# Designed miniproteins, single chains, continued (4), part 98

Each design is a single chain, and the fold is of that chain. pLDDT is the mean over its residues in the fold that is shown.

## One batch from the design tools (miniprotein)

Design m15402
Fold by ESMFold2-Fast:
Structure m15402 (fold): chain A 91 residues (1-91)
Amino acid sequence: MKKEINIILKDVTPEQIRELAPYIAEAILRNTEEDEEVVVHIKVYDKDGKLVKEGIATGDNREAAAEAVRELLEQLANSPPGTTVEVEKHH
């Protein structure tokens, strides 16, 4: 019943990460079940394919996971290279 989702972002600016956040959250809602525990791994690569940031968002249901993903993406947008971020939400 735990679902793992992997998201890869390539050659994106902090502004683009923020603009993508609501679309990615909507995709989590569409691809998960209501009472499903969800773990989302997000990796950000530069134009040369180097991993620059990563994060993990965890929710005990799909709405919590979508909120965790929005918060994670905002933190990743504002974080320096080499950062790992974790966000957990419960609803």
Scores: mean pLDDT 82

Design m15403
Fold by ESMFold2-Fast:
Structure m15403 (fold): chain A 89 residues (1-89)
Amino acid sequence: MEVKVSVKEGKVDADGTTTVSIEVTGPVSTLRVWAEDEKGVTLHAAQLPDAEVKTYTLTFPGNVKLLGAEAYNDSGELVATSPPAEFKR
């Protein structure tokens, strides 16, 4: 089955945290999200149950400049990537 992952623009809260939404379609076992800020790269990984459509909301500490997502199947193979989303300030 075709797998797709897309990253939506994030919201920066008054405390400096960045909240982003990630949309996933098709069977995905693991979602790895990377966020880059002025301090470098922060990684988040989550195990996901198989579903036709999923939307995940994730919160990162600090000001995110660039964010991308990678989807993996149950064999650990990369099946989809999102283009990086840039947050300009």
Scores: mean pLDDT 69

Design m15404
Fold by ESMFold2-Fast:
Structure m15404 (fold): chain A 96 residues (1-96)
Amino acid sequence: EEARKVAEEFIKKFKPKLDEKTYANLKTYLQSLVDKGVPVEEIEKLYKEIEEALKQGNEAVRDLILRRFLDGTPGGRPSVPEVAAVYARWGVPRAA
């Protein structure tokens, strides 16, 4: 699919600009969008938003990705296991 190619290009462009944790989070989120069949236009819009967030640093990129993932993007909402996987990458512990 076109969306998969755009996401792959996106990941390659940001890899040298992001820390390891932020890169892993972005890769996981983009894969989720591609698997849900979101249109290329939505992925391209996300690219521009992440580029703007990166001007504020890697933490801003992670916050944007987490917010987008939790809010649900056009193309579907993340599943509970998928949300749990993202939280594990952010190092959020289980509630006591």
Scores: mean pLDDT 67

Design m15405
Fold by ESMFold2-Fast:
Structure m15405 (fold): chain A 71 residues (1-71)
Amino acid sequence: LINDALEVIAEGIKEVPHLRSELLEIAQKLAESSTYDEAVKLIDEAIELLERGGASPKLIKRLREIRNKIK
Protein backbone atom coordinates (compact mmCIF):
# COMPACT_ATOMS: atom_id res chain seq x y z
CA LEU A 1 0.00 0.00 0.00
CA ILE A 2 2.77 2.50 0.90
CA ASN A 3 4.70 1.39 -2.22
CA ASP A 4 1.51 1.87 -4.29
CA ALA A 5 1.12 5.41 -2.87
CA LEU A 6 4.79 6.18 -3.68
CA GLU A 7 4.27 5.05 -7.30
CA VAL A 8 1.20 7.32 -7.71
CA ILE A 9 3.09 10.27 -6.14
CA ALA A 10 5.94 9.65 -8.64
CA GLU A 11 3.40 9.80 -11.50
CA GLY A 12 2.02 13.02 -9.94
CA ILE A 13 5.47 14.64 -10.03
CA LYS A 14 5.52 14.06 -13.82
CA GLU A 15 2.14 15.85 -14.13
CA VAL A 16 3.09 18.74 -11.76
CA PRO A 17 6.93 19.04 -12.03
CA HIS A 18 6.83 22.53 -10.43
CA LEU A 19 5.95 20.75 -7.11
CA ARG A 20 8.69 18.11 -7.48
CA SER A 21 10.74 19.17 -4.41
CA GLU A 22 7.72 19.29 -2.06
CA LEU A 23 6.33 15.96 -3.34
CA LEU A 24 9.74 14.25 -3.08
CA GLU A 25 10.03 15.41 0.55
CA ILE A 26 6.59 13.91 1.34
CA ALA A 27 7.52 10.70 -0.55
CA GLN A 28 10.76 10.34 1.47
CA LYS A 29 8.86 10.82 4.77
CA LEU A 30 6.18 8.35 3.62
CA ALA A 31 8.83 5.72 2.77
CA GLU A 32 10.31 6.22 6.28
CA SER A 33 6.92 6.26 8.09
CA SER A 34 6.58 3.77 10.98
CA THR A 35 2.79 3.99 11.57
CA TYR A 36 -0.35 3.87 9.41
CA ASP A 37 -1.57 7.14 11.00
CA GLU A 38 1.65 8.89 9.92
CA ALA A 39 1.39 7.38 6.41
CA VAL A 40 -2.25 8.53 6.06
CA LYS A 41 -1.32 12.09 7.11
CA LEU A 42 1.52 12.21 4.55
CA ILE A 43 -0.72 10.84 1.76
CA ASP A 44 -3.37 13.47 2.64
CA GLU A 45 -0.66 16.18 2.36
CA ALA A 46 0.38 14.78 -1.06
CA ILE A 47 -3.27 14.79 -2.25
CA GLU A 48 -3.66 18.47 -1.24
CA LEU A 49 -0.44 19.44 -3.06
CA LEU A 50 -1.40 17.46 -6.19
CA GLU A 51 -4.89 19.04 -6.26
CA ARG A 52 -3.46 22.59 -5.91
CA GLY A 53 -0.83 21.81 -8.57
CA GLY A 54 -3.46 20.72 -11.10
CA ALA A 55 -2.84 16.96 -11.21
CA SER A 56 -5.45 14.89 -13.08
CA PRO A 57 -8.64 13.83 -11.23
CA LYS A 58 -7.87 10.19 -12.16
CA LEU A 59 -4.45 10.32 -10.43
CA ILE A 60 -5.95 11.98 -7.32
CA LYS A 61 -8.74 9.35 -7.21
CA ARG A 62 -6.14 6.52 -7.33
CA LEU A 63 -4.20 8.05 -4.42
CA ARG A 64 -7.41 8.54 -2.37
CA GLU A 65 -8.37 4.88 -2.98
CA ILE A 66 -4.94 3.77 -1.68
CA ARG A 67 -5.30 6.10 1.35
CA ASN A 68 -8.72 4.58 2.19
CA LYS A 69 -7.22 1.04 2.18
CA ILE A 70 -4.74 2.05 4.90
CA LYS A 71 -5.94 1.70 8.51
Scores: mean pLDDT 83

Design m15406
Fold by ESMFold2-Fast:
Structure m15406 (fold): chain A 81 residues (1-81)
Amino acid sequence: SLQELGRLLGELVDILSEVDEEAARRVEALAKQLIIALQEGDLATARAHLAEIERLVAEAPLSEEQRRRAADLLARAGELV
């Protein structure tokens, strides 16, 4: 569901905000655009936004625990896109 996807991406933004506020803001913007793309039926654009979110998360200076949590959130979000 779009509600569940929004929740997962929101939790991801919260994790990123602990270590990289700029990355958190960029992921929040991409998450909003991803949801809009899904609402419009544009799966290619939605998947491109998810890939960019994954790239930003991979580059963030996350602890091992934060990285494990982020990986779980991204895997679950990917199942919805």
Scores: mean pLDDT 90

Design m15407
Fold by ESMFold2-Fast:
Structure m15407 (fold): chain A 77 residues (1-77)
Amino acid sequence: SMSEEEARRELEEIARRLGLPEEFLEKGLKALDAWDYDVRKTLQMLVAFTDLPEEVRRELARLAELSGVPPAPAPLP
């Protein structure tokens, strides 16, 4: 379906932007299929189970929160 294609494209774009190796994209695509193409859950699983640099893990967590849930409000000064 178009929803499935959109989810795959979004995950591929995230992997490209963050410089994730193909191994992580392969795991992500399998997780995406297992989670019925829920990008947010897929990103949460990748954050939990991948040995990635802290900055990359933080960005994936942020994207996981934005995918399927409203973004957190900006912290007040």
Scores: mean pLDDT 69

Design m15408
Fold by ESMFold2-Fast:
Structure m15408 (fold): chain A 63 residues (1-63)
Amino acid sequence: DTELVRIAKRAVDLASQGKYEEALKEAKAEIDRMLAEGRITPEQAELYRKAVEKLIETVKLEN
């Protein structure tokens, strides 16, 4: 699986529990860690943050 899929699954799990702020914080921290380790590019980090933000917002609107 890609790094984004793993982060997305965790974010959905937390958001489904109503922990929207925790989901966003944890996902951003993981993305920042991957960027710091050189595992993803700055452009990928930006796309991942936007994708996670949209995903959490979608879960919030559905619940």
Scores: mean pLDDT 81

Design m15409
Fold by ESMFold2-Fast:
Structure m15409 (fold): chain A 78 residues (1-78)
Amino acid sequence: SRREKILLDIKEWLEAAMGEKLDPSMSLEELKKYAEENEDEATVEALDYLINNDEEKLEELEKNLEEAKKHMEEVKKE
C-alpha cells in the first residue's frame, strides 16, 4: 500500500542519515520520537501524516519522494 511504501522509504532515509539500522519492530510513534531526538523535522512531519492517516498529504509525500529519487538518478547521468 501507499502507507507501507512511504514508511519503508522513511525508514531507509533515517537509516541512511543516521548511519545505523533501526529496529524493524518500532512503531510509528517510536519512529517519530527517534526523528525528534535527531532533530529531523521533515521526517517527523512525514510520520505525522502516517499516524493521522492523512491520505491527501501521503499522496503528496509519495509524489515528492518519487521526484526526489528521479532527480538523484538524473544527476548521476553524464
Scores: mean pLDDT 75

Design m15410
Fold by ESMFold2-Fast:
Structure m15410 (fold): chain A 65 residues (1-65)
Amino acid sequence: MKEKEEKAKKLALELAEQMAAKFKAAGAKSVEVKQLSETVFKVTFEYDGKKLETVIDARDFLKAL
């Protein structure tokens, strides 16, 4: 059970970092990755004068593992 939780957490962080890198490449400014909990990550960025955010939950990956 612990291995699946650690794998899901790693996948969520990896996805958050990949999304942040893609947003930066697309011209987004103030791109930031925040860990809200052990399983929840938030990516915040500013694009075309708008402040946007997306949330990634490792629990969604646990259902796939």
Scores: mean pLDDT 76

Design m15411
Fold by ESMFold2-Fast:
Structure m15411 (fold): chain A 96 residues (1-96)
Amino acid sequence: LREEVSAEFREAARKIEEQIETSDVPEEVKEAAREKAEELRRLAELAADPEALEARARELLALAEAEGAAGVPDVSTLSGGQRAMALLLRAARAAR
């Protein structure tokens, strides 16, 4: 993936952290949002390194297959990279 995507994830994580401090929401919700921001920061670093991203994509695929045993057999129609990309894009969208 491109440096542009990595920068987007880092910026999304920063926006979440800033939004947490200005929001009137329960501390429990703020803690969950902080964890999400940290995950986005990690994803930004992985996106900058294609080899590391592939390793992470395989890990995410294994998690998706474990959940698929409880519900969605058709998930196997997507490649591991497509699933990883969908999860990364979903995380980025949630921050926007």
Scores: mean pLDDT 58

Design m15412
Fold by ESMFold2-Fast:
Structure m15412 (fold): chain A 81 residues (1-81)
Amino acid sequence: MSDLEVVRRLLALVREVGREALLERAREILSEEEVKRLETMLDFAEGVLDTASEDEVAEVLAAIMSEEEREVVRKVVEFEE
């Protein structure tokens, strides 16, 4: 799965279940540091969505994600399916 597809799935999950519910579920599979990385990514996405489309936000996140952030997003997306 491409980085862009992974981020699009993450944003779709946030839209379907909400930020706080997704973070609660993520705490069962992620470390404390990984949860903080996810929170930071979601906070960034929320701020940018006021001025950009969901697709534009997904492209930006996919382009700037660190290796650690990419692994966190992949774990969450694969767990929720």
Scores: mean pLDDT 78

Design m15413
Fold by ESMFold2-Fast:
Structure m15413 (fold): chain A 98 residues (1-98)
Amino acid sequence: PVVTRADIEKELRDGLLALGMPQAEIDRMSHQQLVDKWVAYALKLIDTEEPEEQRDRLRLQLRMLALAYLNPERFEELSQLWRTQSDEEIRAYLEEVE
């Protein structure tokens, strides 16, 4: 199944609402703003709640997920890269495409 922009936006809106953001603010956000806001919250959680030795891997995963959320047409491709490539290869890929 093809992941759509609408599917991603629903998940992001539901997540931000669960984190306490007002519905009216969420409803006014662009796709880019929804992704940026979710990434900021996720990064805060990684940096404050996750063990230090897991943070680099989780930051790479967050970067790949953010790229996939911004480019839904590439979701399958990016998921395949995440499953098959090493952390070093993923980092090199992100430096090229960001």
Scores: mean pLDDT 79

Design m15414
Fold by ESMFold2-Fast:
Structure m15414 (fold): chain A 90 residues (1-90)
Amino acid sequence: SKEDLVDDALNILDKLIEIAKNEGYEEEAKELEELREQLIANKENDEKMKEIIEKVYELVLKMKEKTKDEEVKKELELMAKKLKEILEKL
């Protein structure tokens, strides 16, 4: 359902914010927190949700490029894959 997709996206955002903070990616962490608030505000608007999730996806790719930790890189790769799956279902 749409509600399940929103919940999945919020759970992914929470994990990404934790990763960004733990790795010291303060700029990305702040942007992810702002996108999380935007997703909650726009949960009834599929077009805006897609735009927000696409921005989250771009931030994940940026974090992957910055990360030297192989395990963190694998976690970000998994989150990127899940975000793509959500976008395809919206």
Scores: mean pLDDT 87

Design m15415
Fold by ESMFold2-Fast:
Structure m15415 (fold): chain A 95 residues (1-95)
Amino acid sequence: SAREEAIRHLKEAEEIVKKSPLPQQVKDDLLNDIENVRKMLEEGADPRVVARALERVKKGIEQALKESTDPEAQKALEEVIKHVERALEAVRRLE
């Protein structure tokens, strides 16, 4: 289902953040944001509320990308953005 697809993409995003060379505080902030949205999906929250939350998470990741000077961290953040975008696309199909 589209909800299960979105959850899988968010879990993949979480794993990329965990394995990335990002500073621990940045990892904790991003993981908390991604995990909160994944939990909303698992609990059957309104897709429109989830979509807005995913858009906010994406903006946070884009900000972390702008502040990063490490090429490996930048690559990881770009991959996380792609997974968040795929999760958002899946959630929009639930509307």
Scores: mean pLDDT 89

Design m15416
Fold by ESMFold2-Fast:
Structure m15416 (fold): chain A 85 residues (1-85)
Amino acid sequence: KKKELIEKINKILEEYAKKVAEGEISSVEGLALWIVEANALLNNEKLSEEEKKEKAKELIKNPELATKYGVPVTQKLAKMLKELE
């Protein structure tokens, strides 16, 4: 289950990276959206599309919020990788 969650997080990153490559969104916007969705998955939370966009916008505007979101995602991913052996 945890391996499946990491796989989903990686898939979200790939999807946003593809949108950036296709010119649909900026690289900064793609990274912010990935952080928001990855954090929601790690917390088993459901976010609306509007909530995702608003949170991503806040991350782009306020670097302190990017740290707040990015750190939990990074820490949870590291912990899950250790638990997978």
Scores: mean pLDDT 70

Design m15417
Fold by ESMFold2-Fast:
Structure m15417 (fold): chain A 74 residues (1-74)
Amino acid sequence: MKEKKLKKAIEWAALAHEYKDEAGLEASIDIIKEVLDEEDAERITKIVRKAWEEKLSVEEFKKLLEKEYEEITK
């Protein structure tokens, strides 16, 4: 259950990044913080905010999120 919610939140974060929707990005971060421990939530949140600030492509952003997601779901 948590894993499915996290995957969905990551997908929503990627869509928010693509459409430049800051409110959507913050909403996805809130879900991530709700389903993960503080430490893991900080790791994902840092990646999300860094990609947003650095204007990374959606593909690069997704790659970073998927890699971090794999680390915390193992």
Scores: mean pLDDT 75

Design m15418
Fold by ESMFold2-Fast:
Structure m15418 (fold): chain A 68 residues (1-68)
Amino acid sequence: SLEESLAKAIEQLEKASTLPADSREAYVLAGSAVLGAAGLDEEQRRRLQELVNARRFDEAIAFLRSLA
């Protein structure tokens, strides 16, 4: 479901935010969050990817929470 996909994406972004932003693990977790956010429309996915690419993880988490 969308809610389950959003919850998983939020969990991955929260883990990424606790790691050094330049770490490979943070990159993998952030990428997994974007891919795992199934059910987002193109505009929502674009916004999520924009925030993640900018390392604005707290804003990305808040954005996903606003969609649940």
Scores: mean pLDDT 77

Design m15419
Fold by ESMFold2-Fast:
Structure m15419 (fold): chain A 63 residues (1-63)
Amino acid sequence: GSPLQKLAVKTVEDLYNKYYPKITDPKQREKFEAAAKEALAAAEAGDLEAFQEASVAMTKAIA
């Protein structure tokens, strides 16, 4: 992929590894994991719109 796609993938992986272990609520964890999976897929596909939507969902899950 492009350097931007690689950066987007790394960003999702870094956020997942940082925040997933800190989530104690099982339902919040499931929402975060689902959003992270969507963000990763969008990043790998280069779908900027889907990446934006999934990234927002990730941040809402940890807010």
Scores: mean pLDDT 82

Design m15420
Fold by ESMFold2-Fast:
Structure m15420 (fold): chain A 71 residues (1-71)
Amino acid sequence: ANAALVSAIQKAVREAEAAGKTTFDAIIEELAKYIGKEAAEALRRRMEEGRRDGAMPGGVAVGGVDTPDEP
């Protein structure tokens, strides 16, 4: 279920923060377990392109402020 996936991602994010890793990498790694490494890597690349384009893909700020336009 989607809710279970979100919970698993949140857990991975917390563990990544405790280990000094980036939350983005933790999210992609956790997604890879569910949708496969290839699909997760493709999603990461798509989000990277969207971020460059200024469109915020997957648009909820989870756990903080993130302003790509702010220097």
Scores: mean pLDDT 65

Design m15421
Fold by ESMFold2-Fast:
Structure m15421 (fold): chain A 97 residues (1-97)
Amino acid sequence: SLEEELERIDKKFAEEGQKLAKETEEKLKKASEEEQIKLEIEFLEKVLELVKKAKKEVEEVMEKYNAPKEKQETILEGLERLIKEIEERIEELRKKY
């Protein structure tokens, strides 16, 4: 079903995101203040790529199942807002770096 495929996408990207977060956290523990900012930027850039990939897979699944427009708009707008927030956070950190 549409719901099952959306749940599989969500789980897949959540697991990939958690792995990146753990790897970054381990590096941050040994990092200087300047290195921490660089590592946070690199982490956010990788998360941004994952969210963009997730959005593409969600769009493909929604098209496959002819999902209702309201459901498409709700989920895809959420992902677009997340992308924008990550991009803005990267810009803020780059100004400090």
Scores: mean pLDDT 85

Design m15422
Fold by ESMFold2-Fast:
Structure m15422 (fold): chain A 81 residues (1-81)
Amino acid sequence: SLDELFARAKEAIAAKDEAAFLQELKRMMLLFSSETDPARQREMLARLEELLALAREQDMDPRVIAAIEAAVAFARRRLAE
């Protein structure tokens, strides 16, 4: 579920486990790509934006931050369609 993916992603950020985080981000983006409900897509975007803020606060690797920024940009473009 999205809540489980989000919880694991936050745990990975807290642990500064880049590989674990990127794996959960990939799973979230696959879930986002299969979602057809715009309200759920907006909820998923909000979760991605929260992960971006948390990664910045935890001073994660710039490459991880860039991956989240790319995911947020993709989600925003999808919602603009």
Scores: mean pLDDT 86

Design m15423
Fold by ESMFold2-Fast:
Structure m15423 (fold): chain A 65 residues (1-65)
Amino acid sequence: MKEKELKILDELSKELAAEIRRLQADPTVSPEEMRARLREKIKEFEKKYGTKIKYGGFVSAPAPA
């Protein structure tokens, strides 16, 4: 069960890392835009696989005070 979720997380992590690197290399993309795109990608992955994903380690947004 959780082993299957780990595979999904690994794939998502790799795709997010690649996307982050692409967005960081683009001078026209703001940090806010980057975060928005990453959040959308995570939500699409959750919908696609029908599971909730722990994405705190992927989303670099700080926790609210």
Scores: mean pLDDT 66

Design m15424
Fold by ESMFold2-Fast:
Structure m15424 (fold): chain A 64 residues (1-64)
Amino acid sequence: MKITVEAIGDTVKEALEEVAKKTEEAIKEIKEKYGYEVKVLYRFGAADAEAGQYKAIATITATK
């Protein structure tokens, strides 16, 4: 099972903090419902380079 969560912020730090928060909530739900082990891959980049916004993405992979 794979779940992707995304966050946008005006700084890399804000985007990473928001994606981390969303990732923790998703992991809690997966563990409570399925009891699976999870792996997380974080990725970030410019969401809109002209606007100076950053997009952070977390891919959560749950395994039996």
Scores: mean pLDDT 75

Design m15425
Fold by ESMFold2-Fast:
Structure m15425 (fold): chain A 60 residues (1-60)
Amino acid sequence: SLLSQLRAEDRAILEQFMVDKKLPAAEAEKKALTLLQAFDYNVDLAIALLEKDYSEPKPT
């Protein structure tokens, strides 16, 4: 997996995000890798877009 090629810190953040959102592992990994590739492996942007795609914060 390309996730194994990320820095340990960045990989931990992505893994924690997937666990926190309870995403299907296969789907979450594929979406994360697609976003990472689209944004030249910018982990912060990938996480922000995954969060927006899967869940929006409550309005209160």
Scores: mean pLDDT 63

Design m15426
Fold by ESMFold2-Fast:
Formats: sequence, structure tokens, C-alpha cells
Structure m15426 (fold): chain A 94 residues (1-94)
Amino acid sequence: MSEVEVLTEKLVKKLEELGYSDQARELRETVEELLKAIEENDIIKATKELFRLLALQTEIVLQMKKDGVPQSKIDEVIALFNALVKALQKKLEA
């Protein structure tokens, strides 16, 4: 299992545990589309999916703040998103 797959599953499970199952599904779909675009060497599509992932991170964080999720749990989600984005950027640059 790749680092991207491991980080995606950790983030999906964390979001599901916090009650964000719809966002967890969208995250998985976005990562799968991004990885497919990288494999196909579609740099434009890969970049668009990466921007979608960054937008999703912002939307989830804002929703969690609105829902009163403890800052410690929001910080855990942000850390996992940042690790995932970094791993995906590394694949895109390779």
C-alpha cells in the first residue's frame, strides 16, 4: 500500500469517526481521480484535482469549526490533510 493510500485511509476513518462521511467519500474520490491523472500523465487534470482537494480541506475545517468540533481534533485532520497533500505533490513532481 502506498503512502498516499495509507494517509487517505487514516483521514477517511478520522472524518467518518467525526460524522463527516459525505466529505470522507468526496476525499477518497478526489484522491483516486488525482492518482489516475498522475498515472495518465495528465498534468492539467492532476493540478485541478489537487486544487479540489485543497478546497475540500478548507470546507471541512470551516464546517468542523461551525459544528463546534474541538480544536485538537481539527488540528489532527489538518495535519493528515497536509501530509496527504505533500505526498501527492511528491508523486506529481516525479
Scores: mean pLDDT 86

Design m15427
Fold by ESMFold2-Fast:
Structure m15427 (fold): chain A 67 residues (1-67)
Amino acid sequence: SLEREVDEGIALILSAVGDKLYEKGDYETALELYRKALEIARRSGASPEVIADIEKRYKELEEKLKK
């Protein structure tokens, strides 16, 4: 449905904004945006590929912040 496609688009936008904040060194806010993007993607039933890509970004940043 269009609503599902819009939610997937929002998740991708949030992930992209997270990438920009990561590049800027704002890791905590980037992590929050990746988390929110992942929640929206999972809730909306986004494609497995989109979910996997956001999840990888989230996990990689989370691992870096453990130090």
Scores: mean pLDDT 82

Design m15428
Fold by ESMFold2-Fast:
Parts: C-alpha cells; structure tokens; sequence
Structure m15428 (fold): chain A 55 residues (1-55)
C-alpha cells in the first residue's frame, strides 16, 4: 500500500508539471489516503508537490 501511494505521487507529480487536468486533485486524494493509513511521510510529500505546483 505505501509503495503504491508513493508511486502514485511520482506519476501525478509528472502529470502536474505537464498541466494535466485532475493531477492536483489526484495528489490531494493520495495525501488524504496516506494520512488515513498513517503514512505521514507520503502524505507530506504529496502536499509539498501540490504547494509547489500551485506556487
């Protein structure tokens, strides 16, 4: 599960850089799921990617 969520962050980060619609929404879903499962490092990483993309 952690491995799957970490991989999802990698893919969504790449798509967000390309301006793909829904990539930021996907990152928010991954952050929420990671936090719900106690995967704080993955949740924090996803939130940082969102913050950087929205800057």
Amino acid sequence: MAEDLEHAVDILEEWAKEGAPGALWGLRQVADAAEAHGLTDIAERARKVIEEAEK
Scores: mean pLDDT 77

Design m15429
Fold by ESMFold2-Fast:
Parts: C-alpha cells; sequence; structure tokens
Structure m15429 (fold): chain A 106 residues (1-106)
C-alpha cells in the first residue's frame, strides 16, 4: 500500500500553493516519490505473475496519488483514482499527472 499524503490533503496544499520555490519543489519530489512507489509495486506484482490488470492498478494508484499532491481539481483527482482502481486508462492518468506537474513547474 502507498503511504498517506504528508500532512494530509492540507499539508500537500500548503506545499503546492506556496510562494516559496523550495516548498513547491518539495511537492514535486513527493509526487515523484508516489510515482516511483507505484512503479515498484507494479514491478513486484508482475514478478509474482499477477494479472496485467493488477499491475496497471498498482502503477495507476501511484500516479493518481501523485496527482492529488500536485492539484486541488476534485474532478481530475476522482477520475484518476477511479481509472486506477479499474486498472484502465493508465496513459490518461499519466497525462493528467504530466499536466499538473507542468503547471506547478511553470
Amino acid sequence: SLPPLPGGEEGVKLLRDSTDPEARAQALAEADRYVELGKKMAEYLKSQGKSDEAVKRAEGAGYATALEVLTDDPEAIDRAYRMAQEGTGLDEIKALYDEAKARLEA
């Protein structure tokens, strides 16, 4: 399972909405950490012979959690988590993550 958001939803919001570039960099680092954990979990499940759907669910969960670190858009977050739980739309979840990351880096 993935670790909870650092400081909860309020904690990650304080980081991403900060005028301090170091705080925003920390939000980006935390998001990347969730992506990495999801990928490692997916690799582990694949090595154990689990279904492609289970593998995609694991990777998708990492990206969906990372998106929640980078955005307060409830529709995007809800869509990402739903797609991750279904083991579908991994490329779409990645696109949502990439867009949110680009906005915070700008």
Scores: mean pLDDT 86

Design m15430
Fold by ESMFold2-Fast:
Structure m15430 (fold): chain A 93 residues (1-93)
Amino acid sequence: VPTELNGVSWEAVIKLIMSMVDALEDADGYIETSKLNEMLKMMGLPEVETSRERLSRREAAEAIARAWADAVGASEAEKEALVAAVLAALDAA
């Protein structure tokens, strides 16, 4: 597993994504797509294109990980590795 992505540690990126998911989670344990997209836009990241109004924590974490990887110019392999690492961290929490 890579230890850095564009000069940022993988642990730091994973912790950031987990913190964002926790901040966006509603009382029902879901994340509103509109709130996620507002946060992504504020961070200069691409918006999630979906017909779903609500995402699970897992779906939101995956979307943020992909958006971050795309923003830093990561390869497809690095993007999928980051997604896998974030989902593994979420499962362990």
Scores: mean pLDDT 76

Design m15431
Fold by ESMFold2-Fast:
Structure m15431 (fold): chain A 57 residues (1-57)
Amino acid sequence: TLKEIAKKLGVSQSTVRRLYEEVTKNQNNPEKVMEILKELGLTPEQAREAMVELRES
């Protein structure tokens, strides 16, 4: 769930939700995804962990 992912990463549920929506919209544009990660204050490592958990849910 978004709540558990947010807790694990130390961010808000809104941040995880926005990450998921933006990554889904820009899945063929890695440069845009990296820009969004910086805006959300997430490291590439945190984003990868969140996306793995979202795919396994």
Scores: mean pLDDT 74

Design m15432
Fold by ESMFold2-Fast:
Structure m15432 (fold): chain A 69 residues (1-69)
Amino acid sequence: MELEKLSPRAKKIYEELKKYVSEEDALHFARLYDEAERILKENVSPLERKQAEATLKGIEKFVEEIKKK
């Protein structure tokens, strides 16, 4: 399991989402979030940065929307 390799914020996404979705889906979203965080910590192109930011915000919004149910 790749939980040990995830950032603390990505682990939080996994723990929150697994309450509402399958563990496989929760892990998938957590991995996407972790990858986007890693991209933003590197000196990447403006386009790659915008794509990573969109991924982070999309997942954060999804978590907040699912919690409101």
Scores: mean pLDDT 79

Design m15433
Fold by ESMFold2-Fast:
Structure m15433 (fold): chain A 55 residues (1-55)
Amino acid sequence: SDLVERYLEAARFAEEQTRRDVAIAERISPELAELARRSGEALVAHFRAKAEAAR
């Protein structure tokens, strides 16, 4: 469905954005990098769960 496709697109966007955020944060502090990683993983999981619920 279109809704499933949109949530999977959001998950891919969040995953790529998380990679960029972590790379930037690693240059500042390990604590900030870990926060960026955890936040990004949670957002990706959220959108993937939404995609599964919409099937």
Scores: mean pLDDT 89

Design m15434
Fold by ESMFold2-Fast:
Structure m15434 (fold): chain A 100 residues (1-100)
Amino acid sequence: KRKERIKKAYEEAKKFVDELQKEYGIPDGLKEELRLLYMNVLLSDDPELKQLFDEGVKRVKEALKAGNLEEARKIIGDTGYKITKLMAEKYPDLGKKLNA
């Protein structure tokens, strides 16, 4: 189950960023950052994290349409931080189980 879930998340995230790069011409580094972030969101199966990711992607697409790659990078960084913070807030017991 875990191997298949990881593979599916990877394939979905890769397809998403490949389409985004084809449409907007994002550099490979930004593509990999976004792929890793989306893969983590998919693996979490958390609708709130998915909503934050989708809102971030909408803003990234708006910045890319305006030709503002620097703003797109800032939005991805901000979105990644918010997702990481929310994961830590929603799943604090994951760390506690490892230290019990």
Scores: mean pLDDT 79

Design m15435
Fold by ESMFold2-Fast:
Structure m15435 (fold): chain A 102 residues (1-102)
Amino acid sequence: AEVAEIVARLREIADDPSAGEEDAGEALLEAARRLGAPEELLEELEEALKTAVRLLKEGADMSDPEVAEEAKKAQAVLGPLQRALALLAEGASAEEARAVLL
């Protein structure tokens, strides 16, 4: 039930042409919370999402080593969440997704 609700919400945002990157970020944080992410991890994910959105909006020059380093740090935090959501989309249990996220 929980898994289907998370996937359905993410699909609604993906299918809505008016939904922005901020709406997607909020949905990702809600998915992490529903998977049982502790508050400290939710704060790290929120900061990483804000960094990723900022770099995308500014047209970040990845040839700049400081910009590339910020992007790598954000991806390191967001990577486990992306893998957990991919597992849920493939029909994995919330427990399996949580193990990847934590």
Scores: mean pLDDT 69

Design m15436
Fold by ESMFold2-Fast:
Structure m15436 (fold): chain A 64 residues (1-64)
Amino acid sequence: SMEGLKKGLEAARELLPAVRAVLESQGATDVRLIPVDEETVLLVYVKDGEVHFERLTIEELRAL
């Protein structure tokens, strides 16, 4: 739903700075969080010249 996507977007925006800091400390660049639904986010980043993508729940993302 649109409200679910909005909730996911708000969570992604809140968590992005911390997630970016962790991944950049590991050599990643171009870190992005794309909300899929109210509980799921697609994490996209570049590392060692390769694009990586991981489907994570908001709960899993908070545990990083």
Scores: mean pLDDT 83

Design m15437
Fold by ESMFold2-Fast:
Structure m15437 (fold): chain A 101 residues (1-101)
Amino acid sequence: DEQLQDDLVQALAAFVDDARAKGTNYGTGTAGNTTVSGGIVGGNFNGTITFVKGGNVYTLSGGGRAGQEAFKAALENGGGSKVTATDPDGNVGTAEIKPLT
């Protein structure tokens, strides 16, 4: 989804700008219905990404490769699912898709 990708990129940029303005590694960013909250730990994003699409709330927690893998698996499951993924380094990411009502 191109609009969701654009919103995510903008929310991530706003998150980075917020953290920089505060003089910290932690912040929040919002674009459209997408919110990014968290920080940079060990060079990787570590936090929560939340967005609304098609009557569902998507929540991603964790970061790096594990977070990406959990998100991909949650999307492939077609919603209504919670997925946990672990990367080769033992980092854990979790993704959840649930209906708004």
Scores: mean pLDDT 68

